# Designed miniproteins, single chains, continued (5), part 85

Each design is a single chain, and the fold is of that chain. pLDDT is the mean over its residues in the fold that is shown.

## One batch from the design tools (miniprotein)

Design m18941
Fold by ESMFold2-Fast:
Structure m18941 (fold): chain A 63 residues (1-63)
Amino acid sequence: MEAEEAARKAEEILREAADAGDFSVTVEEAVEEAIKELGSKVPKKEVLETYKKMSEARLAAFA
């Protein structure tokens, strides 16, 4: 699904920013950049919701 691809891209953007020492990039900004790079027409709110679900899955993997 396009929202899942955008959410994964946003996670990559946040990781790259953190690796560079830039902690000022917000999840919302990363989502906007991911949508732009993918050329996706998916709503930002849908991508943010998908990102939250992916974060929950990561926490479940801790079990």
Scores: mean pLDDT 75

Design m18942
Fold by ESMFold2-Fast:
Structure m18942 (fold): chain A 91 residues (1-91)
Amino acid sequence: MQQQVQQRTRDNTDNYVTQFTSYGNQLSGDSSLTQSAQIGIQNVRTSQRRIIDIINQDPQQGQRAMDSFTDSMNSGINWLNDQVRQYRDSQ
């Protein structure tokens, strides 16, 4: 169970890093939005290690931490999608 949850955490984290990198590239004409994407990548990597540590201490608490992280990342991705749309509409 722990190994499967840890692997899922890594896979989801890598997917979010890829998404933030893609948004950063799309927003490269705006240094503030590019910086926001870079901060997102760092936050994802930091959260991955924290969640894995929680899973090692308490797998149930780790699952809850992963669920909260997923909700937070989905919110961030939705915000970035909106920023990309607004940026493209302004060009």
Scores: mean pLDDT 73

Design m18943
Fold by ESMFold2-Fast:
Structure m18943 (fold): chain A 74 residues (1-74)
Amino acid sequence: KKIEEFVLKKIEEISELSGVEKEKVIDAMVELAEKEKASEELTEEMIKKLEEGKEIDIEKLNNALMNQTKKLKE
């Protein structure tokens, strides 16, 4: 599964870069996908890029994750 393998790899990269545990990164990504319209658009954009074999913008994904984490903390 090309998408699944790539997503798992990116979760590991984000976890290592942000210092957040993989389980928390996954939880934050799920929260983003379920709660926000912007997260739905981001998810669709990421899927399209993965299907085209293009790299996901890790900085954009990391910023979205950090923003969502702050909202949940508030």
Scores: mean pLDDT 57

Design m18944
Fold by ESMFold2-Fast:
Structure m18944 (fold): chain A 97 residues (1-97)
Amino acid sequence: SAEELLKEAAELARKAAEKAEEVGEERTKRLAYGAYFSAESALDWLKSGKNVRQAINLANNGATFAKGGAELARDEEVKELLEEAARLLEQAIEELK
């Protein structure tokens, strides 16, 4: 479901942010947290049932942050976590359309 995809994407983005902090990648960490907070917000809007369009917009913002973080990532694990988070966010968007 879109809810499960958003939840998994948020968890992966949070793990990427924590790993980026450990390896000293400050900008990648900020982008990963951007993906995390966007995915969490998208999930909250979806659970509220009030505005699916807002959930899609937030998931799209999250995917943009995750892709940007993956491109900047020097650590392979951080890159892979953010690439997977972006994939899950894009899949959630397709399910919500």
Scores: mean pLDDT 90

Design m18945
Fold by ESMFold2-Fast:
Structure m18945 (fold): chain A 85 residues (1-85)
Amino acid sequence: MEEEIEKAREALKNGDYDKAVEEMKRVLDRLIQAAEAAGDKERATELRMTRNAIEVAKESGRKDLVKQLMEEAIELARETLERLA
């Protein structure tokens, strides 16, 4: 999980938004499943909303918005991993 988050961060830094979003969506999908399994419905909802927001931003071609949402998603993913441990 941490390695996948780091790959998303590096892809974002290199301007590879497609790779960054793909890696982050995989991380978020796994964290959604983990949060749901733990009964943390609020966190699972936040993760789903974040995943959808990134996808919409990417589809709209708003690269600056993708960067902002990706940075927020990376932080949320790290917090969620610590919370579910």
Scores: mean pLDDT 84

Design m18946
Fold by ESMFold2-Fast:
Structure m18946 (fold): chain A 77 residues (1-77)
Amino acid sequence: DTITVSAKRIIHNGKESSEFKVLKSDIKKVVVLDDKQVQVITNQGNKYDVYFYSSGDRDRFIIGMKALGIPVEKGKK
C-alpha cells in the first residue's frame, strides 16, 4: 500500500515539495523533531524533513503512522 504524505514543506536531498508518495513497507520510522516537524526515514536510509502548518497536523500525522504500525521516536531539536 502507498502512503501519500502532504505537508506545508517537505525536503529530501535538497529538493522541496509539498507531497511525496512512499510504500508503507518502505517506512522504517518517523522521528519527531519539534511541534511542527518530523523526519520520515525509509528502510533504504532516505530522509524526508516534513514541516506541518500546525502542531495539530503533526499530531494527526503521528497518530496515523502509529495506527499503521510505524515506529515513532522523539529526536533532538
Scores: mean pLDDT 83

Design m18947
Fold by ESMFold2-Fast:
Structure m18947 (fold): chain A 68 residues (1-68)
Amino acid sequence: SELDEEIEKLVEQAKPVLESAIRTGMLSPEDLIDIITAYAGRKLGQDAAERLREKLEEVVREIEKELA
């Protein structure tokens, strides 16, 4: 429950940053996912980092589909 809330909070915080990266082309969204998931792994553990990565990759796919 608390872990799920922290993961969802990180997804919410990451979404505008990922959207900006995709729209501007200035940064790779994959590189941002790597940085964010590394942070989450240190803070919340490896399982949380893996779950967060999957959610952020879905967010990137959704944004790219919207912009296509």
Scores: mean pLDDT 83

Design m18948
Fold by ESMFold2-Fast:
Structure m18948 (fold): chain A 92 residues (1-92)
Amino acid sequence: MTPEERRALYEEAEASLELMGYSIAKRTGDREAAIAELREAIAELEEAIRALDEAIKVADPERAAQLERERASLLAEREALERELAALEAEL
């Protein structure tokens, strides 16, 4: 038997106990995945904000005003994601 076939047989043998534990483990895993995704999204937004800050420094006044509005939008999105992350972490 392959290691995978052996593992499947062990899981089958404990199916009734694993069904109870599976729901809890799945919920915990889904929350951990959501936290990881939020952290990645926040990091991407921080990088985008830094890029906008550099663009604003070299832009003409009209373009700078447009980029500042885009920056404010990204800051609001980051704040919303940070609140979501804090809420998920508080459940731990």
Scores: mean pLDDT 70

Design m18949
Fold by ESMFold2-Fast:
Structure m18949 (fold): chain A 79 residues (1-79)
Amino acid sequence: VEEIKEELARKGKELQEKFKKMSDEAGNQIRKAEAELTDPEEVERKRKEIGEQMKKYGDELTKEFNKAREEAEKRIKEL
């Protein structure tokens, strides 16, 4: 039981690190757009596009973690 919990905790940490890396890259892309683009509407469009990509990535990571959690809970209940 404890080993399953440790595996789930490791999975969560891995996904959190992946999201942080993607978030840092998104922030860099927004800063670059703000520096290179002179049109406020183009900057806003780029921010929205990057924000939507981040939301989608976060949703995918959340879904992956939820699946791992459900599989872990099922394994614990079957013990």
Scores: mean pLDDT 78

Design m18950
Fold by ESMFold2-Fast:
Structure m18950 (fold): chain A 68 residues (1-68)
Amino acid sequence: SKIATLPKDIIGKTFTPEELTDYIGLDRSDIALLNEQNQLVTTAATVVATDPPPGEKVGVGSIITFAS
């Protein structure tokens, strides 16, 4: 699994899951990309929250939450 740092400006940006993984340099298998209802994101949506917080290193089990 890749270890990368979440960009500080990630909250409020709109991405598809593939665009987001390309932007941050991670594989989808290393992180969870979910909407506010904890459903898998498959289309473009705005990032509203991250765990870990923006600016922190992301690893396996990290969650990026998209607007519904």
Scores: mean pLDDT 78

Design m18951
Fold by ESMFold2-Fast:
Structure m18951 (fold): chain A 95 residues (1-95)
Amino acid sequence: DELNKFMLKYTNLSREEAIFLIELLRSLSTTTRSEALRRAAEALEDSFETPLPPLDIRSFSSLEEAEEYFMKIAPERMKKLVEELIEVARSLEPG
């Protein structure tokens, strides 16, 4: 599925980039209530050899608000990743 394709595309992230992706996945999972996004975040968290720092996990009223927030804070190199994951998340949202 599209989420699995996305996760396979972004397997060679730096530690900082992977932490950003975990925060994004967790925030989207709390926003959409998606079990698939939650499982993806958990799998990525489990791949870390060292303890993770405290994560900045947010809940939004909509995917549009989440996209606006993450696009503002994302490094330029990560903006495309944010756009792609938001599109994937829209396909997983109930309704």
Scores: mean pLDDT 82

Design m18952
Fold by ESMFold2-Fast:
Structure m18952 (fold): chain A 61 residues (1-61)
Amino acid sequence: MEELDEKIASYGKKFQEILKKLTPEQQKEVLEAYENGDIDRLNAILKPLGEEELKKIQEKL
């Protein structure tokens, strides 16, 4: 876990921001997918966050 925390930090602030928005269950899912190299699963978790970002942009239009 501690070593994974440093690896998460290596992705930079964007990954930290994403983790803050996730539930503890989703955070565990992300870490498990990262450990397994399951990129598709990581993208699936990030997809809903992309929708939130798009919705925020749409409201500013």
Scores: mean pLDDT 61

Design m18953
Fold by ESMFold2-Fast:
Structure m18953 (fold): chain A 88 residues (1-88)
Amino acid sequence: SEEEKEKRLKEIKEELLEATEESLKRAEELRKNPSPELRQELLREALRWELRLLLLIEPLTDEDLEKLAEAYKVPVEEIREMVREIEE
């Protein structure tokens, strides 16, 4: 519903603003001490934010999920699980 979309948009906005400082600190840590694990974690967090925003615009098709999987270098099944978690 439109009310649910508005609620989700507000939640995402608040969480993103709170996450901004944390993300900048992690990015600085990665610059000083390169870590594949930290890089992978940051990329997955970025993907989760993108999925949350995309799901507010339109439902994602299988082709959309495959495209994101190629872009982020993660299995499409992992992205499907992220979508399920976001929708819960």
Scores: mean pLDDT 77

Design m18954
Fold by ESMFold2-Fast:
Structure m18954 (fold): chain A 64 residues (1-64)
Amino acid sequence: GVEDFRRLNERLADELARIHGVPRETLSLGPEGGRRATELIKQMPADERRRLAEVHREALEELG
């Protein structure tokens, strides 16, 4: 549901903020937050992006 997607997005933002050492609130500013999150993902090494994707795949399977 919508609430499950909200929690999934919050988890992604929390992980990105932790990995990159940026304030979590900078990733929750609507379009600006989304753009910032995308740039952070682009800056990640391929292996770290793969690990992040795997965690989210498992979360989506639990929600489905």
Scores: mean pLDDT 68

Design m18955
Fold by ESMFold2-Fast:
Structure m18955 (fold): chain A 63 residues (1-63)
Amino acid sequence: LTEASALLDARPDVTPELKDEFLKAIEEDPSNTEKYLQQIREARSAADLEVILGVHDIKRAVK
């Protein structure tokens, strides 16, 4: 969580709302924390992060 929070804070395009939603997703699925950290680092923009978050929501529904 601390690493994810720091990475999101380093991105000027990320809104507080998007940061909170992403941190909540990690908190609800801590086994995938490393995957989320990689995706945050690879994301080019806040829009990429929103797409990633949406994909995780879909995967949760399909499991």
Scores: mean pLDDT 70

Design m18956
Fold by ESMFold2-Fast:
Structure m18956 (fold): chain A 86 residues (1-86)
Amino acid sequence: MKEKVKELIDRVGDLAARLPPEDPVAGIVQIISAIGKLDLEKGDYKGAVEAVIRAARLLYEHSPDPQIREEARKIMEEAEKLLKEL
């Protein structure tokens, strides 16, 4: 479980890193991803997965890049499925 949650956090962070550095959405997603990592370290897997869902949703709703939006949608769907297993 911890490895799957970490993988989702890393994926959403890596996706945000693909945005231009001046994009405010990238900065916000990085902060939410960092909160998810803190939750994971505390053993709060639900909180960590909820952070991934929030971060991916922001990328999906606000990214100008259709490829980033599609990857964010996939991360969000996988995170939502994982949340149901927790």
Scores: mean pLDDT 83

Design m18957
Fold by ESMFold2-Fast:
Structure m18957 (fold): chain A 67 residues (1-67)
Amino acid sequence: ALVPTHPPPAPADLNLTPAEAEALAAQLAALARELGVSVETVRAAIQRYTRAFGYLPHLSDLPALLA
């Protein structure tokens, strides 16, 4: 069943503390390495998806977003 559109995650969810940003950067770097793209490309794809769909993408969806 379809649910009502959830508002997008607050920008604060993407404005991490330095420590949180480092931890996320490590995960994104690992994913970028698996996909053969830059970390910046992965980050941009996440931001684009969140803006377009109003929620964060699953990591498994990122390869399609980076194509």
Scores: mean pLDDT 62

Design m18958
Fold by ESMFold2-Fast:
Structure m18958 (fold): chain A 61 residues (1-61)
Amino acid sequence: SAEDLALAIELAKKYGIDGEAALLAIEMTRQGKSAEEIADALVERFGVSRGTAKRVARELL
């Protein structure tokens, strides 16, 4: 949605991550994935640092 895109842009800017990584995190949150599952996906697929990935996941939950 337009709201998810706006949130993804803000998260990407705030954490210095790819917009696609931010969108994935938002989608996984809507699917009920845990913070650890979201963080693991960001690290594995986008090379986001684990510390940053955990902060992104916690902010969305």
Scores: mean pLDDT 86

Design m18959
Fold by ESMFold2-Fast:
Structure m18959 (fold): chain A 79 residues (1-79)
Amino acid sequence: GAALAARAAATLRDALLAVPGVREVRVEAQHFEGRTVRVDVTVTADPGARPAVLAALEAAIRELGREGIHVLATLTIRE
């Protein structure tokens, strides 16, 4: 439900905003089914920050997975 989507959005937003070189993060999260959340993430970041953005996203998704929350993520990185 809405609580799963909100948790996923907050976790991803916090992780991505902590990355040096990230200027803006937009997260749109919607409950899909069961414990699965669809998330569209748009990050505005310096080109040099891309590897750290990908690592932070992967770590955040893995953390949510440990709680049994499954994330289907689409990531767009803009400069």
Scores: mean pLDDT 86

Design m18960
Fold by ESMFold2-Fast:
Structure m18960 (fold): chain A 100 residues (1-100)
Amino acid sequence: MQQTIDNIAQGMSPDMIQQVLDVVTTGLTVVQTSTPDERKDIVINTFNDIVSIARYHNASDSVIQQMNTVVTQVRTMSADQQYQMMQYMQQVFQQQNQMS
C-alpha cells in the first residue's frame, strides 16, 4: 500500500499534489474532532475528492486506477488503519510538494 501511495504522488503534477495535500490536511483535521461513525464517511469522501482532483487534471489512467485501488482497500480498513493511511498520504504528498 505505501508503495502505491508513493507511485500515485510521483505520477501527479505539482498542481495536483498541492490540491491533494490541501484535501488530505483538511480531512485529517475534521477526522480528529469526529465521532467514530463520522470518520469512515470523512475518510471515504476525502479519497473520492482526490480521485476527482486527478480526473480534473487529466492524470494518467495508471494513476487513476491506482487511486481507485486505494479507495477500495481503504473501505475495508479499520478506523485506525484509515487514519494511518491519511497520515501517510499527507507525509508523502507534503514531501513531494517540497521537492517540486
Scores: mean pLDDT 80

Design m18961
Fold by ESMFold2-Fast:
Structure m18961 (fold): chain A 82 residues (1-82)
Amino acid sequence: SARTEELIARAEALAERYLAELEKFGEENNLSDIQLFLARGWMVLQLQEIKREVRANPELSWEEVDGRMERALEGIKESLKS
């Protein structure tokens, strides 16, 4: 459906932006190549889960998709600080 495609496109656009932000975060915090690789992989995994949820429930709000993506990014950053 058009709604499902819009939500997926939004999540994918956010993931691309957040992957770039993780790259910058890695440079600023001197992360190892493996830490950055795992962080990027975790973001991609979260994107795939959100795409699955959107396909199962296309009535998900834009705010819910945005919030889930942002929480994923912040969770990854916090894990890397610990």
Scores: mean pLDDT 83

Design m18962
Fold by ESMFold2-Fast:
Order: sequence, then C-alpha cells, then structure tokens
Structure m18962 (fold): chain A 68 residues (1-68)
Amino acid sequence: SKLDELKKLVEKLSDEELAEIFGITVEQARVLKTAILEADSEEQANAVLRAITGLTLDEALEKLKSKL
C-alpha cells in the first residue's frame, strides 16, 4: 500500500532530513514521523501530511522518492 511505502521511507530518515525535504521545522518533522508510523490508514496519513506540510500522501511520496 502507499501507506506502507511511506512508512518505510520515513523510517529511514532522521528528523533533520525529513525537515529539510518538506521545508518544516525539526519539531514538526518529529511529530510528522511519529504520526505517520502510527497511522492505521491512508486517510490518517493524508490528514497529518496536509496539516504539517500542506501536501497529500501522493505528493509526499513523490517528494521523498525524488530526494532518496
């Protein structure tokens, strides 16, 4: 699933790397990372991504893949 792919990519990144990729603070990246890893659905992941980064799950996945 897209959620499983997102979790695998996020798990490999530090809070600092995630912050740089999404243009957010390290504190926001820490919250985002925890929320994504704990998400039970793509809907939950989308909600957190939109709130913190302004991106959809699909947009976040494309951005992560382009930077890795």
Scores: mean pLDDT 86

Design m18963
Fold by ESMFold2-Fast:
Structure m18963 (fold): chain A 111 residues (1-111)
Amino acid sequence: MMKEEKLKKAEELIKEAEEAKKKGDYIHAARLYYEAGKIILEIDPNSKKGYLLLAEAYELLAELREEQGDYETALELYKKALEYYKKALGEDHPKTLEVEKKIKELEEKLK
């Protein structure tokens, strides 16, 4: 697949993911963000945008699991999201700190 074709496919997947998220279809949105992020990282392994899309995918799945009362799985997924947010945005970014706070809150619930 040509680079231009891959980038177009990733942008299409991102738009579909945003629409799925707006409809509350978090599983579908997460899958689409994950696919888009993987495509972008195949083109540029250091892409901050690619890491952000993976972080958003894991965060959406974590939010869904938290709503279901599965705090253990939610915690694992938030930790994955945190790893990718750190790679994309850095440790001191407000979004990274927000996810760290969520992890601490869930760890307290599991005591």
Scores: mean pLDDT 88

Design m18964
Fold by ESMFold2-Fast:
Structure m18964 (fold): chain A 74 residues (1-74)
Amino acid sequence: SKEEVLQKVLKLFNEAVEKMDGATVEEMEKIKQEFNKKLDELIESETDPEIRAFLEKAKAGVNELLDKLIEEKK
């Protein structure tokens, strides 16, 4: 369901944000890359086109938030 995949995305996002606490800009960029690799694996494994589209929109939104965290650290 969309709710189940959203919970998976939020778990990955929370893990990334926690790892970014006290990290340098370079380490935050690596954490963002690892986050997106895991999220892309989740999207690739999804066969429901509606859920896939939802995940792609969620990816854009969470990356905007991660980019803001990185920019604020600069």
Scores: mean pLDDT 84

Design m18965
Fold by ESMFold2-Fast:
Structure m18965 (fold): chain A 94 residues (1-94)
Amino acid sequence: SKEEEWLRIVDEFVERIEKLFREAGKYTPEVEELIRDFREEVERLIKEGKLTPAALASLITGFLLRLMGEGLATPELLKEIMKLADEMLDKLMS
């Protein structure tokens, strides 16, 4: 189904950002929780038929703001996460 395809795309994004944090030596329980919360919110929107570019951009913004506010990521790491997020958005909304 399209829902299953979208969930696979989201899971690929999550795996890739987890690798970025691990390679940077920044994969902490706090980061793991934020990534989990992000994935669960995106999954909820997909299942409810409410995933839009605006809703996804809002979730990504919230995720990035929390990473910055809690000092969990460098500017360089945030930039790489943004690139992966743009790629995910293109795959989901193309």
Scores: mean pLDDT 82

Design m18966
Fold by ESMFold2-Fast:
Structure m18966 (fold): chain A 102 residues (1-102)
Amino acid sequence: MEKERKEKLRQAVVKFSAAAILYAAAVFELRLAARYRKEGKEEKAREYEEIARRNLELAEELFEEAKRLLEEIEDEEGIKELEEVKKKAEEAIEEARREFEE
């Protein structure tokens, strides 16, 4: 019982950490895409937008897997913290996307 719970918690933490890294990478990639677009380098801007899109898809998948593992071990506080980090990551992505509008 305790061994299975600890293993699921470890897996959730690993998946959550990977998702957080991918969200940070996507923010960087979107900002870099915005810079290339302002420089008239449309092809490079599109390339970084595509990389950011793939990283966001992977981050969302890993985040959902981490949440499911926390739900299986009934870690309500872990789920709340995970949702708060996701909200902040989504806000950072939205801010990075707005940098394209200027």
Scores: mean pLDDT 83

Design m18967
Fold by ESMFold2-Fast:
Structure m18967 (fold): chain A 60 residues (1-60)
Amino acid sequence: MVLNGTLKVTHQTGFTWVVVNTETGEKLILDKLSKDGYYTGINTKTLEVYEIPAENVIYP
Protein backbone atom coordinates (compact mmCIF):
# COMPACT_ATOMS: atom_id res chain seq x y z
CA MET A 1 0.00 0.00 0.00
CA VAL A 2 1.29 3.48 -0.87
CA LEU A 3 1.27 5.91 2.08
CA ASN A 4 0.54 9.53 1.12
CA GLY A 5 1.50 12.45 3.35
CA THR A 6 4.58 14.28 4.61
CA LEU A 7 7.07 12.32 6.74
CA LYS A 8 9.69 14.13 8.82
CA VAL A 9 12.94 12.36 9.75
CA THR A 10 13.47 12.52 13.52
CA HIS A 11 16.30 9.97 13.94
CA GLN A 12 18.49 7.73 11.80
CA THR A 13 20.69 4.63 12.03
CA GLY A 14 23.19 3.36 9.43
CA PHE A 15 20.41 1.55 7.53
CA THR A 16 17.13 3.25 8.54
CA TRP A 17 15.29 6.56 8.90
CA VAL A 18 12.84 7.02 11.77
CA VAL A 19 10.05 9.29 10.51
CA VAL A 20 6.85 10.84 11.85
CA ASN A 21 3.76 11.48 9.73
CA THR A 22 3.16 15.22 10.20
CA GLU A 23 -0.66 14.91 10.03
CA THR A 24 -1.29 11.71 12.08
CA GLY A 25 1.78 11.60 14.38
CA GLU A 26 2.38 7.94 13.44
CA LYS A 27 5.98 6.73 13.56
CA LEU A 28 7.51 4.62 10.79
CA ILE A 29 10.91 3.04 10.24
CA LEU A 30 12.10 3.42 6.62
CA ASP A 31 14.77 1.33 4.93
CA LYS A 32 17.34 3.79 3.48
CA LEU A 33 17.45 1.75 0.26
CA SER A 34 14.85 3.13 -2.17
CA LYS A 35 13.33 1.20 -5.10
CA ASP A 36 11.87 3.14 -8.04
CA GLY A 37 11.61 6.31 -5.92
CA TYR A 38 9.84 4.59 -2.98
CA TYR A 39 11.05 3.67 0.50
CA THR A 40 9.74 0.61 2.31
CA GLY A 41 8.41 1.70 5.72
CA ILE A 42 6.91 -0.11 8.69
CA ASN A 43 4.50 1.49 11.16
CA THR A 44 5.94 0.99 14.67
CA LYS A 45 2.50 0.52 16.30
CA THR A 46 0.54 -1.55 13.73
CA LEU A 47 3.52 -3.27 11.97
CA GLU A 48 1.86 -2.51 8.59
CA VAL A 49 4.24 -2.16 5.63
CA TYR A 50 3.92 0.83 3.30
CA GLU A 51 5.60 2.14 0.16
CA ILE A 52 6.50 5.80 0.67
CA PRO A 53 7.37 8.22 -2.15
CA ALA A 54 10.90 9.50 -1.50
CA GLU A 55 9.77 13.06 -2.35
CA ASN A 56 7.36 12.98 0.65
CA VAL A 57 10.26 12.61 3.14
CA ILE A 58 11.71 15.73 4.84
CA TYR A 59 15.37 15.04 5.62
CA PRO A 60 17.28 16.65 8.54
Scores: mean pLDDT 80

Design m18968
Fold by ESMFold2-Fast:
Structure m18968 (fold): chain A 89 residues (1-89)
Amino acid sequence: GRITELLLAAAEAVRRGDLDAAVEALERLREELRDDPRRVEALRRAAEHIRRGDFEGAVEALERLREELRDDPEAVAAVRELAGALAAL
């Protein structure tokens, strides 16, 4: 699905050291989910923390997103993959 695709794109960008591309993927996902204010806010916070080099804060924001996506196991796995990539920085 689109959510999983964009989260995996962000994770791959983080692994390449391309934090700008990771933020861009999260902003694209934020636009796709614009009608869900909790998911939008979690994505906004994750992107903001990545921009600031606060990877611990980004992982915390992604844990909130994981809770909001709990009914989509592929999206949950993609959030965990992104969080793991950020935690390894």
Scores: mean pLDDT 87

Design m18969
Fold by ESMFold2-Fast:
Structure m18969 (fold): chain A 82 residues (1-82)
Amino acid sequence: PTATVTLSLGSGNTLTLSGVLTDEAKAYLQENQSNLPSGVGFTVSVSGAPLDKDDARGVANAAQTMGDAGFLGHSVTFTSRK
């Protein structure tokens, strides 16, 4: 299955994630929220195909990179294929 997730870092350091997540992927992302810079919020929206744990790891790494770089207004689309 193909999954697509969009990450956006907005004003107030709010990180928005849009995609359909499995419970495992959701748990992984929530656990890794603490690795983001302080003050970054995290919101999940449901759309598209479900992510697995490996896809969630990629998303978490992308989110960390965006946060560390301080790129407000940036968005990254993560697409996985399983």
Scores: mean pLDDT 53

Design m18970
Fold by ESMFold2-Fast:
Parts: sequence; C-alpha cells; structure tokens
Structure m18970 (fold): chain A 61 residues (1-61)
Amino acid sequence: MMERLDRLIKEAIEAGPEAGMAVLAISMEDKSVEEKLREMEEALREIGKKNEELRKKGLLK
C-alpha cells in the first residue's frame, strides 16, 4: 500500500503540477485508500495521454 502511493506521488511530480494537484485532490476525498489509489492511477493515465498529444503537437516539452 505505502509503496504504491509513493510510486504514484513520484509519477505525479514527474508529470508536472497538474498531475500533482489532481493526486492531492483525490487524496482529500472521503473514500477508501484503495479507491483513491485507483482514481489516482486513472487520473495519471489520462494526464499522461494528454501530455503525449501535446508533445506531438509541440505544445509541451
């Protein structure tokens, strides 16, 4: 559990402030830890896809 959260936090930091804020917002929701971790993984996946598209268009470095 702790290792999974630590990994997601590191991924969020690498993905930028938007990802970090999304993970923080999810962590403050009134839900179980397992549900929060799942939502964080999904949010990071979606942000990663958008960042990749922006890089392809030259809008993100």
Scores: mean pLDDT 74

Design m18971
Fold by ESMFold2-Fast:
Structure m18971 (fold): chain A 67 residues (1-67)
Amino acid sequence: MAAKYAQGAVKLLEQGRIDDALRALQVAAKVGNPEASKYAQQGVDALQQGDIDSAKQYAQQAAQAAQ
């Protein structure tokens, strides 16, 4: 379920586990509904650019959209 992976990514980002959060967001992007997948992909892109704050915001939006 995409909501579980996106929510997990938020928690991992809060713990500073960036690589684990990136993997969780990549899974959420593949298995989510279109809106959740879009936010999860934006979170992946933000993490790849080193923008952790934006990635956390997108992960939260992906978790909300997946509900």
Scores: mean pLDDT 80

Design m18972
Fold by ESMFold2-Fast:
Structure m18972 (fold): chain A 86 residues (1-86)
Amino acid sequence: SMNNVLRAIGLALRAIGLEFDGELLIKQKKYEEAAKKYKEAAKLYNEAAKLMSSEGDNELSEKFLKRAKILEKKAEEALKQAEKQK
């Protein structure tokens, strides 16, 4: 439905905002907080992917899943930097 498509787009836009927050936190060396932002963004992309899959848009669903995976890697890298600070 159009409502599911609009919801998926809204989730993706929120995820983009969280990724920018994460990048700002990395610049501030707040790595644990940055990792939380990246993980939240990844969850939103995974939710958007499920909505697009339910609408039959497998191409956009796969794109959102790939973005989520990139954000999970960014979160893992941020957590490694946080451990180096201890």
Scores: mean pLDDT 90

Design m18973
Fold by ESMFold2-Fast:
Structure m18973 (fold): chain A 59 residues (1-59)
Amino acid sequence: PSIKVTVSPETTDEDIRRAAEAAGVSPATVRRILRGERVPTPEQLAVLEKLGIVSTEVI
C-alpha cells in the first residue's frame, strides 16, 4: 500500500523472457504482474527491479 511500482516504458519481449527465466515463472506470469493482475512475490519483484523492468518507491 505504501509502495509505488512503476513499469519501464522501454520493456521489450526479450526483457520479459529474461525476467521470467530469472524468476522461474512463465512470460505470461511476468506480463500479468506488469499489468497489476498478479501480486509478485518478493523474489519476483527483486528480479524485475534488478533487470530494470520496474522501480519501487515508498509513498
Scores: mean pLDDT 75

Design m18974
Fold by ESMFold2-Fast:
Structure m18974 (fold): chain A 118 residues (1-118)
Amino acid sequence: SRFKSVVEGAKLVVDKILELAGEHRDEVIAFLQKVLDAKNIDEIAKIYKEASPEVKEIVDRALLEAYREDPLKVSAVYLYTLFELYSQGKEPKTNGVPLALELYALAKAMKLGGIDPA
């Protein structure tokens, strides 16, 4: 199932973020909760911009490492959201924060799979 790959991809990314969080685990969980609660890509861009340098480094590295570990499952997360946006006549815009689209896709996939970062 395409939904299975999307959920497994989101789980891989979340697990990698938590693995790399180390001493910043509580801060990273709070970041992921804010991303989940965001209503749109613009809110996620703001959340990312306001995050600490440590959280940004952890998230950026985790996304890259998850993609290298299983590119098909991680790609399924992003493609699912991209197809949904285009089907609604919406263009994926990131307000100058490219990772905002990836985090928005992660949030949607986490909601689809019932994945709680806490």
Scores: mean pLDDT 83

Design m18975
Fold by ESMFold2-Fast:
Structure m18975 (fold): chain A 63 residues (1-63)
Amino acid sequence: EAREPDAAERAELERLLRTVREGDPAARAAALEEIGRFLAARRLTPETQGEIGDRVRAALEAA
């Protein structure tokens, strides 16, 4: 069944989201690709996936 991310996974997502907000265009693109791979490799709850998607959207708008 779907699960929530652990502390290490959450820290990695925070790092990637910071890069999406603050990085140059190439770093931002790489971070978005890595977030996509992170989500595809893990069976996370739909609620958690939605929260991450909302945060990615907010990070892109804040840049």
Scores: mean pLDDT 79

Design m18976
Fold by ESMFold2-Fast:
Structure m18976 (fold): chain A 84 residues (1-84)
Amino acid sequence: MSPKEKLLEAFRKYLLTVLPEEEAERLVAEFEKVIPTLPDSKVEAYLAVVETAVKAREAGASDEEIRKKAFETFKRILAEMKEA
C-alpha cells in the first residue's frame, strides 16, 4: 500500500470513528481529491498527526472533546493540503 493510500485510510478510519458518518464521509471525499497531490514528506507529517489523535483518545479524553478537536484539526489540515 502506498504512503498516500495509508494516509487516506488512516484519516477515513479515524474520522468515521469520531465524527457523525455524514460529516466524516464529506471530509473523506475532500481528502480523496487532495492527498494524491501531496509530496511524500507531508504524508509522513500528517500520519503523525493521526497517530497523536488516536493516542489522545486512548488516554481517556472525552468523546465530545475528541469530536470537536478532530473536526477543527482536520478542516485545518484540508485547507493546508489545498495550498500545498
Scores: mean pLDDT 76

